# Ledger of designs, part 62: designed miniproteins, single chains, continued (4)

Each design is a single chain, and the fold is of that chain. pLDDT is the mean over its residues in the fold that is shown.

## One batch from the design tools (miniprotein)

Design m14269
Fold by ESMFold2-Fast:
Structure m14269 (fold): chain A 60 residues (1-60)
Amino acid sequence: KTYLLKDLSGNELIEKLIKENKILAEVDEETGKVKVINKYNNEVFETTLEELKALGYELV
C-alpha cells in the first residue's frame, strides 16, 4: 500500500525529497517494511515503520 510521507527530521536528504512532493512510501503491512521512492530521481530507500516512528514520523 502506497502513502505520502509527512515529515522526516534528522535526514536532510529525505526532508528535501518530501518538500518537493516527489516522495512515496510503499508499505508491506505484514513485515512492516517500507520502501521510500523518490519519483524525481527514481531512487529507492528501504526502512521500517518502526524506524520511521522512532524518527517521529508517520505515513499519511
Scores: mean pLDDT 64

Design m14271
Fold by ESMFold2-Fast:
Structure m14271 (fold): chain A 87 residues (1-87)
Amino acid sequence: MAEELAEKFAEEALADPEKAAAYLREAAREAEREAETLPPEAAELARELARKLRELAEAVERGDREAVKRLAEEVLRLQHELAQVLA
């Protein structure tokens, strides 16, 4: 599932990389802001998520499809871990 979602994301992001990178950087800023209000364990995951979202934006700007897929999978896994900690 995560791999399938990452592949779809890569196709869409690489079709409009400037727009996709801008949205990813905004998502990273949101994750950093949320980290300020979360318990320490969840805050740490949110900061890692923000870091990976920025790395993903850079990979999209480079047009590196393999890096985009790999980083998108990491982002999805971090989102799942954060949701689990917050449940």
Scores: mean pLDDT 84

Design m14272
Fold by ESMFold2-Fast:
Structure m14272 (fold): chain A 89 residues (1-89)
Amino acid sequence: MKYTEIIKEILRLVAEALDEGLSKEEILERVRELLEKMGLPEEIIERVLEILRGVLDGSDNPAAIVTALALRLIGDEELRELVEEAEKK
C-alpha cells in the first residue's frame, strides 16, 4: 500500500467519525481497525495512533483536527520510513 493511500484512508475515516460525533477513544479504535484491515505492521499502527491521539487532545474542532492530522502524518519522518521499509520487497 502506498504512503499517500494510507494517509487518505486515515483522514477519510477520522473525518467521518468526527461527523458521527464519536469519542476520542472510539475514533482511535476505528483507526486501529482500519489499519489492521489494511494489513499494516503494528509499528506503523502504533505510530499513527500516537500522532492521532496528540491531534485529538489538541482540539475539539473537526476541521482543525483533520487539518492538523494531515500535516502531522505528511510531515512524520518515522512514519514515512516505516511505510517505505514495509514496501521493500
Scores: mean pLDDT 81

Design m14273
Fold by ESMFold2-Fast:
Structure m14273 (fold): chain A 94 residues (1-94)
Amino acid sequence: MTPGFELFEKAGEAYNEGNYEEAAKLLKEALAVPEEEGNALVEIQLGIVYEKLGNYEEAAEAYERAAESLAKHPSGAGLAEALRKEAEELRKKA
């Protein structure tokens, strides 16, 4: 397992325990690991965690970064568009 994936799994455990602040911390640490693949998934999970914390601006920024990464591949274009729309709705709440 890559260090980034291990941090992602630990973040999922923290999320399941309701420890959203710890989950956000672990996901940010996972993003610091230099892996090109999987960063979009980490950013999506970080956005979900920030929504749970009520940090709508940070959630929107995470979804926008995930969308930018996904838009680099044709197969990711639909998900990228959906994430951008979600970010716009969250910014209205922020």
Scores: mean pLDDT 79

Design m14274
Fold by ESMFold2-Fast:
Structure m14274 (fold): chain A 58 residues (1-58)
Amino acid sequence: SLEELIKELGEKYGVSPEQVLGIYRAAQESELNLRIAAKELGLTLEQAKEIVEELEAF
């Protein structure tokens, strides 16, 4: 399920389910917002993009 995917992504990258959704929302607004959100959570841009890609593929 989508909820389980969000939990698995959160566990994989050390972020909460709410933060996973925050990354997805940032990506929908702009690449700059995605970069800022990733940095605030201690993630690389590449990790943040992987989260977005896995959610979009669902």
Scores: mean pLDDT 87

Design m14275
Fold by ESMFold2-Fast:
Structure m14275 (fold): chain A 116 residues (1-116)
Amino acid sequence: APVTYTVSKDGVTVTATAPTAEQAEQARRLAELLAEALAPLGEKVGPLAVGVALDGDAATVAVESTEPVSPEMAREIAEAIKRAAEAAGVKRITVVSSNPNILKAAEELGLEAHMA
């Protein structure tokens, strides 16, 4: 059965889903690392909602902000996502967002990016 973990820190809420119990520990670790990495940025940008779906060695990370995100803040967000996912052992990262600056920053870091 799918397993879901939710972590909240300083205006950042991360919900990570693992399709199986075998990936449950990786999902938990990734949720915590993302919340930690993004917490300083949540204070600057406003509340961030992050959804994570694990599939094998890949992760899809959806990021939404209620406030506009500048290109500079978008780069910091994308970099934090990349570092947290790599630290959690993720080999392929796809970023999903309705914010074009976040998508552009993700692409510049060599990540896949898709409009939400």
Scores: mean pLDDT 83

Design m14276
Fold by ESMFold2-Fast:
Structure m14276 (fold): chain A 62 residues (1-62)
Amino acid sequence: MDEELLREAERLVREALEAARRGDMEAAQKHLGEAWEVLQRARGETALRIFELLREAALEIS
């Protein structure tokens, strides 16, 4: 598993959730978009874990 990509996605998702909790939806969407770009670079189990993080974040932000 590519731990660097997973850590990058985790950081971006955390920043998105923090922005959403503050009501900054533009920053939240920007950080989620950056995490989706990290997902495009990932493969296998790392991609699945990043996808699960993004799905969970999207449900919380919605």
Scores: mean pLDDT 82

Design m14277
Fold by ESMFold2-Fast:
Structure m14277 (fold): chain A 51 residues (1-51)
Amino acid sequence: EERKEKALKIAKEFNDGTVAALVYAGKPREEVLETARKLGLDVEKIEEILN
């Protein structure tokens, strides 16, 4: 599934399991991006991956 591929890409690029897990679970885009911002990750890059 597309979500699995995007989640895996995020996990690899940022060494992050939290945001990747939210993407895989199908959480709303806004929640995913807000969580990334709170964790200090590159929100712009994550948004690019989600597109």
Scores: mean pLDDT 80

Design m14278
Fold by ESMFold2-Fast:
Structure m14278 (fold): chain A 70 residues (1-70)
Amino acid sequence: SSVAPPPRRASRAEVEEAHARLLELIRAGAPHEEILAAAAELGLLAYSAEVADETIRKWEAELKAEYEKR
């Protein structure tokens, strides 16, 4: 079967940069499509970097609270 090689593991810094970018998009009132795309990217990077569940839960709560302020 033709399969792509496994992608490079994301670094913690890359995940934190993606998280910061998502927060800025939400705060800037970016379109829902851009926010959703950035959230999906953050999720993939966090999964690749094996970010702790506690950290993910904190980020989800913060992002949701920020989104609700729009």
Scores: mean pLDDT 75

Design m14279
Fold by ESMFold2-Fast:
Structure m14279 (fold): chain A 55 residues (1-55)
Amino acid sequence: MEVQKKVEELKKRIEQATSPEELRQIALEFARFAKKYNLPQDVVFELEELFAKAR
């Protein structure tokens, strides 16, 4: 699985999300993906910042 490509896709989806429910679904998918593939802390932080800004 191309971890970097998936991370970029998640970032794009966060930026394009139009509702809190979409953001929640993306957040759950991201959390599961990060745990499964042991994503670096800096990558996790970057995605969490995008979620915060999208709210």
Scores: mean pLDDT 76

Design m14280
Fold by ESMFold2-Fast:
Structure m14280 (fold): chain A 76 residues (1-76)
Amino acid sequence: LTPRAIRAFAEVARLAAEGKIDEARKLMDQAVTELAKEDPVLAAVLRTAGDAILTYAENGDFEKVRQAAEEAERAA
């Protein structure tokens, strides 16, 4: 991952953990779009992980948000 993509993903996880789901989703869309220009397969993996994080955050399961973020970082 580029340093920019890694930082963007970390910010998405932070926003989701804070319950700022709409902002996290918007940032994820931007980060995935930029990453897809360099590595479309990795972009798809991050999108899937990001969607899982946002879904758990919407349900208030912030422990699962943290676990999903860690798994996405391991996949990178």
Scores: mean pLDDT 73

Design m14281
Fold by ESMFold2-Fast:
Structure m14281 (fold): chain A 68 residues (1-68)
Amino acid sequence: MEAVQRAVQLLLDAGYISEEEGQALFEQAVKDGLTAAQLFEKVAEQFKKQGKLDKAAFAQELADDSRA
């Protein structure tokens, strides 16, 4: 679960999510068995749908970097 913890921490450090949102994302990822890459990819898709293209691009880059 270290990769998922790192993923949430990177989004928190970037100021893209709140600590409460980070905790919820971590628990959902654990429950659904998501990898860090899958978590970043879902976050990128959500930002893209919201029109937050800069945040979506950043999350996609993190997904690519987190691939096993």
Scores: mean pLDDT 77

Design m14282
Fold by ESMFold2-Fast:
Structure m14282 (fold): chain A 80 residues (1-80)
Amino acid sequence: MSLEDILRAIGYVLRMIGLELEMERLLEEGGPIEKAEELLEEIKKLLEEIKKLGDEVLEKQAEKILKRAEEILKELKEKK
């Protein structure tokens, strides 16, 4: 894996963290479910890009972010 690929993967992880924080704000606000679903789909796409780069450590961190994002969406849906 090249240094450029590692830096790209780190960039994707940072973007996923930013999207997770946006989902947390939506949960606090009781915001629209459809917006949270859009953010979750973006997180899933970023994880697939990280997987293509082949860094197992960054992939595991990204999978943890996805899991937290999925839990946020479930909580938001339970609030109706």
Scores: mean pLDDT 83

Design m14284
Fold by ESMFold2-Fast:
Structure m14284 (fold): chain A 71 residues (1-71)
Amino acid sequence: KEEQKLEAFNKASDEEFGAAVRRAGLTAEQATKLALIKASGPFKSYEELRKAARERGVTDEQLDAVLDELV
């Protein structure tokens, strides 16, 4: 599902991504960090996406929760 999650992230509109973050139940601070990561895309690999998220203080679990709402 790594490729499916990357494709979903890269293809999601800002509206779709925001809705997924809300459904994942993340805090406003986490949502802000994720929006900045989304704006830094698209990403060419899932590893690149995960690294960008970690550098912004977003955990793998938080990222996966949002991506699960997109697929």
Scores: mean pLDDT 80

Design m14285
Fold by ESMFold2-Fast:
Structure m14285 (fold): chain A 75 residues (1-75)
Amino acid sequence: SAEAQEAGRRGRAAYEAGDYRAAGDHLREMGKIYAEEGDLVSAAVAYREAAEAYRRAGDEETAKRMEEQALELLK
């Protein structure tokens, strides 16, 4: 969706700028939008990308939650 793609673009821009927390937040939002639309594969990919961004930000707890969210969607 255009909304999910916009969240993804903002996430990538934040990542390129070194704002890894903001990148994680935008990528998490992208995952949520895809999940609400029923695109569970794209949602899982987005949550894994959010996990990487949060880990880069030093937020290992949120990164783990994002990885768990991605795995739950693929069951």
Scores: mean pLDDT 89

Design m14286
Fold by ESMFold2-Fast:
Structure m14286 (fold): chain A 68 residues (1-68)
Amino acid sequence: SDVERMIKRIKETAKTDPGVAEALARMWAAIYKRLGDLESAGRILVAAGEALGNEELKKEGEKLIEKA
C-alpha cells in the first residue's frame, strides 16, 4: 500500500518534473534499502525508470528485486 502510493506519486510527478520524480524515487528507494526491504526499493526504481524512460534506473531496480 505505501509502496503503491509512492509509485503513484512518482508517476504523477514524472509528467511535469522528471528530475524531481527521479530524486523522489532514489530517496524512497534508499529509505527502503536502509530498512532491508530490497523488494520495495526495487519496485520503486523500476516504476520510476518506466515512467521516465530511464533504462539504467529500471535495471538498477530489477537487480534489487533479484537480490530480495
Scores: mean pLDDT 86

Design m14287
Fold by ESMFold2-Fast:
Structure m14287 (fold): chain A 80 residues (1-80)
Amino acid sequence: SAEEKLEELRKLAKEMLELLKKYLETGDESLLEKANELFQKMAKLYQELVAMSEEAGKKAREILAELLEEAKKLVEEKLA
């Protein structure tokens, strides 16, 4: 269902932020490989949600926009 896919997308987004935070703290390049795997899973879920309905696609975009804003904050904190 769209609800289950949106919940999975939210969980993957949280995992992506945790990986980014660890990468910024440690410089461990193995975390980039795991991040790429998560990104591919998120991209697939996004495509499936967009195909389900305009509302599901809109909610998926909101989840991804929030992920990008939180990722931006983490990177900016390291540069400051």
Scores: mean pLDDT 86

Design m14288
Fold by ESMFold2-Fast:
Structure m14288 (fold): chain A 93 residues (1-93)
Amino acid sequence: KAKAVVTLSVGLALLLVAATTPGSPSAVEAHAADPLLREALTLAREKGPLDPAVGEAMLRYLRAQIDAGREEELARSGAISAEELRAELDALE
């Protein structure tokens, strides 16, 4: 189950990044300005997207976005609903 949790975290991270990239380079730049997302993207480029450190960094980013009330903005990125994102994070706890 720990391996499934890590794979799920990476899958959610890649899904969110993919949702923010189609047709909007400025949106990608705006998201890259977030220090937690920047850390996750740097780790993904350095270690590869399947490394557990990337999953943990993305989990921290997703949690911070929900805490900041940006869950609707994440949902509008098209990849995942706010309710699904919250449920996935709860499942990781």
Scores: mean pLDDT 56

Design m14290
Fold by ESMFold2-Fast:
Structure m14290 (fold): chain A 59 residues (1-59)
Amino acid sequence: DLEAQTALNEGIAAGEDPETIAKRLRELGADITPEQVEEFRKRVDAMAAGGRAGAAALA
């Protein structure tokens, strides 16, 4: 679900709590848990750090 994916990415970028993000995603019809949101956030952060070594120093 593209809407859910967009809301997930926006919430992670804004630093929202996994519970808050999961609630918003469920309102969009996605079946997702706060734990899954945390797992995805860790993955996105790892990708950003791996792709942008300079940016990792600022994070």
Scores: mean pLDDT 70

Design m14291
Fold by ESMFold2-Fast:
Structure m14291 (fold): chain A 72 residues (1-72)
Amino acid sequence: MKEELAEKSRKAVEEAKEAIKVKEEELKKSGTSEEEFQEGLKKSEEAAVKLALEAGDEKTAEEIKKLGEELK
């Protein structure tokens, strides 16, 4: 049943990447300050990392953190 966790992890990663990208565009369009923008990205990253870790995919959690750093 580790395959089920891997599938959920992959889906969580895809959703997390899409959510971070959408959040970036939303924050930019809303006229949010740079500080608020960075805070929003950090919260989205932390939530995505949590989902990956709950799925037992530490490697994916690290990739999400890396993506968050690249968006700064």
Scores: mean pLDDT 68

Design m14292
Fold by ESMFold2-Fast:
Structure m14292 (fold): chain A 78 residues (1-78)
Amino acid sequence: GEEERRRREEREKRLEAEILIALARMHLAVLKLSGADEKVIKEIEELIKKAEELLDTDVEEAKRYAEEAIKLGLEAFK
């Protein structure tokens, strides 16, 4: 039924958010190894933490925070 479809979509969205959080953590690890600015590292860590906290309540916002963390990680290499 329609509810079964919604639950499947929610599971898929959560998996996507978890993958993005994992990618953000990888970028953070590389930045720490490269000696990036401590302020940038702290900002990315805070975004990842917010994404993880939102996984069970707001998956869309969790994805957004994870994407922002990835973007900041990439910008730090410019």
Scores: mean pLDDT 82

Design m14293
Fold by ESMFold2-Fast:
Structure m14293 (fold): chain A 69 residues (1-69)
Amino acid sequence: MEKLEKGEKLFKEGKEKNDPVLLMQAGAYYYDAGDYDKAIEAFKEALKIDPNNQSIKNGLKLVEEKKAA
């Protein structure tokens, strides 16, 4: 799946560079691919680097709510 592959590439790059924006983008692609567990992991990794980022917090909440439904 194109979005899952893109998410995996961004997640790897974000981890290698310690870049919260790339990890947040990975989470968004995982979410679009329907892989909510990987999306949650990516947003949590982004939040470890940038704990006060409201966009990352909003993304995490959205995915967690979607998984709970």
Scores: mean pLDDT 84

Design m14294
Fold by ESMFold2-Fast:
Structure m14294 (fold): chain A 76 residues (1-76)
Amino acid sequence: EELELEIELALVTMQVALIKRYVESLPETDPNRKKLEELVKKAEELIDKGLASTDPEERRKYIEEARKLVEEALKL
């Protein structure tokens, strides 16, 4: 279970990093850029909370919420 949470946290962290790089490549005039920047910021905050949490249930909640933000970003 802990190994599974570690893998899930690593994967969502990598996804957020890739989206952040993509956003940095977008022109300032892109209508989705601001929303993507907000989603990335929120996801990074949730990942930080997941990393800081010692409770597996709490960690899972943060990882799942960050994953939802990644899904939202990918729909743009």
Scores: mean pLDDT 83

Design m14295
Fold by ESMFold2-Fast:
Structure m14295 (fold): chain A 117 residues (1-117)
Amino acid sequence: MEEAAKEAYEEGYRLGKEGTKEAGERAGERAARLAEEGGRAGGEAGAELAEAAGALAAGAGVGAAEAGSGEAGEEAARGAGAAAEAARRAGAGPEGEMAAGAGAAMAGAGAAAAKAA
């Protein structure tokens, strides 16, 4: 559980820090995929996948900000928004929904920071 979210965050951070549009797109796609899988799994497993999706998005936003890449940050934020909506529709539960939403917010903040850099 906690390990999966931590691994997802580190993966997102690595992708965001690569500072390319393609890496940001991959981070967003992976977050959305995790949230979709959570929807199919449902219940506790669905909540865990939604938390991992949020963590990946948060990591990507932070990494993009550090790299100064607005493109990577914007693509990660776009995918994070889709992941948050997918987690909510999937019924991931309050914890999963909050984690996905927080991750999307952090990805968006990272994108903005990267743009300002």
Scores: mean pLDDT 70

Design m14296
Fold by ESMFold2-Fast:
Structure m14296 (fold): chain A 99 residues (1-99)
Amino acid sequence: LPKPTLELDKKEIKVGEYLKVKVTFSAAPAEDTQVTVEVINKETGEVVDKASATLAAGQTSVTIRVKVTGEPGKYIVKATATNAAGSVEGDEKEFTVKK
């Protein structure tokens, strides 16, 4: 699996809002690929929220919506993609949660 890149729709959200994470691959996987995004508190390193979607074989991108329920502060989004060829971690993106 090639390492995916991440794009966030927003750099700041409010507690309880959805963040859209676009996960893009440089080449379309030949197999359906499970993509999981994790929302990580930058200060504590705790995974506070996660969401998953399936990237269909032959597609290069999937957009995943994750509801962010963590406390106000700085967070990192991390993506992991898994199929029969193995697992790969994507880029990290930072965003801020406000009240």
Scores: mean pLDDT 83

Design m14297
Fold by ESMFold2-Fast:
Structure m14297 (fold): chain A 61 residues (1-61)
Amino acid sequence: SALLHLIKAGSAIQEGDEESALEHAEKAVEESDPERGRGIREALARLAESLGLHSLAEKLR
């Protein structure tokens, strides 16, 4: 489920687990249509930026 991977990616970002965040973000995008996938990438990137994780935010976009 794209939603489950999105939730797991968000949790991983908050925990500082970059590897897990990128893996779950990729799966959430893969299980979504292109427009929704773009929205997922932007939302996760903004979350990472809000926590000062600028390098991770660039990788999520």
Scores: mean pLDDT 85

Design m14298
Fold by ESMFold2-Fast:
Structure m14298 (fold): chain A 86 residues (1-86)
Amino acid sequence: MKEKLESGDPEEALEAFIERVKEEVGDLTPENLQKPEVREKILEAFKELVKALENADPLTRVRAIATFSIAIAAMELGEPLESLLK
């Protein structure tokens, strides 16, 4: 993961982030996303992603952050994403 983040390729960094999260927490099911242990690992991976994307183009960075923010919001509310969208 760190090796791909150091490559300076924002697309590879985003893909590596998703793969790492799946490997550490298993499937990204609603049940797993609500576990405290899973939440902590996701937040840790997100911090690394933000640092890696510091040199990425604005669109790629915004897309990655937005997707992750929506996932975190759903976890904190304990509700499906549909509940966040009126």
Scores: mean pLDDT 60

Design m14300
Fold by ESMFold2-Fast:
Structure m14300 (fold): chain A 71 residues (1-71)
Amino acid sequence: SEEETIEEAKKLIQQGRQAFEQGDYEKAKEYYEQAIKLLEPLLDGSKSEEARKLLVEARGLKERAEEKIAE
């Protein structure tokens, strides 16, 4: 369901944040990319507002991880 997909995406974002705090920026990026892939199909559904908010968060966090990898 869309609800289950939203909860999975939230868990992936949380796992990405934990990897980022540990300095594992490549792993953090992978978690954020997985969350983005789950959320993008939901933009036309009943959970579109929540999915959009989480996508903004996940994309921003992915960008920060990519900046750290490029250092």
Scores: mean pLDDT 88

Design m14302
Fold by ESMFold2-Fast:
Structure m14302 (fold): chain A 98 residues (1-98)
Amino acid sequence: SMLEEARKLLEEGYQALADGNYDKAIELFEKAVELAPDSFEGAEAWHLLAVAYYKKGDYEKAIEAAQRAIDIYRKLNTPEGKELAAFAEKLIEEAKKK
């Protein structure tokens, strides 16, 4: 399914983040967003895009990506999504201080 393919891209992108390959991580997370828009996987992809942009020093793009993740998490209205939205909001606060 598209969601299973998006999950695989999230896992590969997370490994790229761990390796410090932020450009590769961004590419993989952007593909995950395209495959799974407005889903939990899509929200996770936006959130991980925000992390990748933050680590790359692109704080404006990090804030935009985090806001998109928060919007989707709020629409889904799950306990897990609410907790992840709080982490994304904290990332926005940290990015705004830069």
Scores: mean pLDDT 90

Design m14303
Fold by ESMFold2-Fast:
Structure m14303 (fold): chain A 83 residues (1-83)
Amino acid sequence: SVEEARKLFEEAKKYFEQGKLEEALKLYEEALKILEEELGKDHPETLETLEALAEVYLKMGKTEEAMELYLEVFRILLERALS
């Protein structure tokens, strides 16, 4: 399952580099679901996928959605730093 998520992440990255933003979004969302389930919300690979999703939204001009994801990553990192 984690291996499937890693393949989805790499494929999403390729679509993002090609400017295929909707395809990249779908694959990153699929990878995120698997990584959250298998590794948890605060795992480095899960956070990397959240950041990748934020970048896709930002490139699509969906600034509010991008900011929500960046803030989620920031909150998780801050919680770990204060623990």
Scores: mean pLDDT 87

Design m14304
Fold by ESMFold2-Fast:
Structure m14304 (fold): chain A 65 residues (1-65)
Amino acid sequence: KEELITEARELALKGLDLAEDPEASEEEREEGIELLRKARELFREAGAEEGVAALEKAIQAVEAR
């Protein structure tokens, strides 16, 4: 469980860094969103509901751009 949460947090940080970088290309932004989706799935597998909710909000915010 803790390993999944750690992996999810690492992917989430990398995904946010890439997706929210104002200098990121369209391709890099899409890669960041993909990492956020993977992190959300790992949080879901770990039963970390708070992490899933946070990632869903982050994904919606980036996609709404």
Scores: mean pLDDT 79

Design m14305
Fold by ESMFold2-Fast:
Formats: structure tokens, C-alpha cells, sequence
Structure m14305 (fold): chain A 67 residues (1-67)
């Protein structure tokens, strides 16, 4: 399900965040807000939009950690 995939992506995002890095924390907060919005939505198109936001924030976190 989209919710299960989003949960897996959010778990990966959480594993990449150093709590002392405010940029990483901010990216995670956006991903967590998108996950909550996805979980509350009943519209598949809206759910896909929130999933894509989580993916985008996760990609930014991966880039932040590769530098």
C-alpha cells in the first residue's frame, strides 16, 4: 500500500538525520508532515502527491549526507 511504502521511506529518512543538524531536522519535519497528510487522505491522487513529497525530502537528506 502507499501508506506502507511511505512508512518505509520515512523510517529511512529518520535513520539519515543527525538531531544536531537543523537542516536535516527541517527536511525530516516536512517528510513527517507529508506522511501524516497521506495517512489522513482518502484520495489516491492526493496520497501519491504526499508520497512524492516524502521521496523528494528523502533524496535531499541522502544528498546532505553524501557531502
Amino acid sequence: SLLERARELLAEARSLVDPSNPRGVALLEVAEAAYEALAKSTDITVQIGHLLRIIGELEELRLLNSR
Scores: mean pLDDT 85

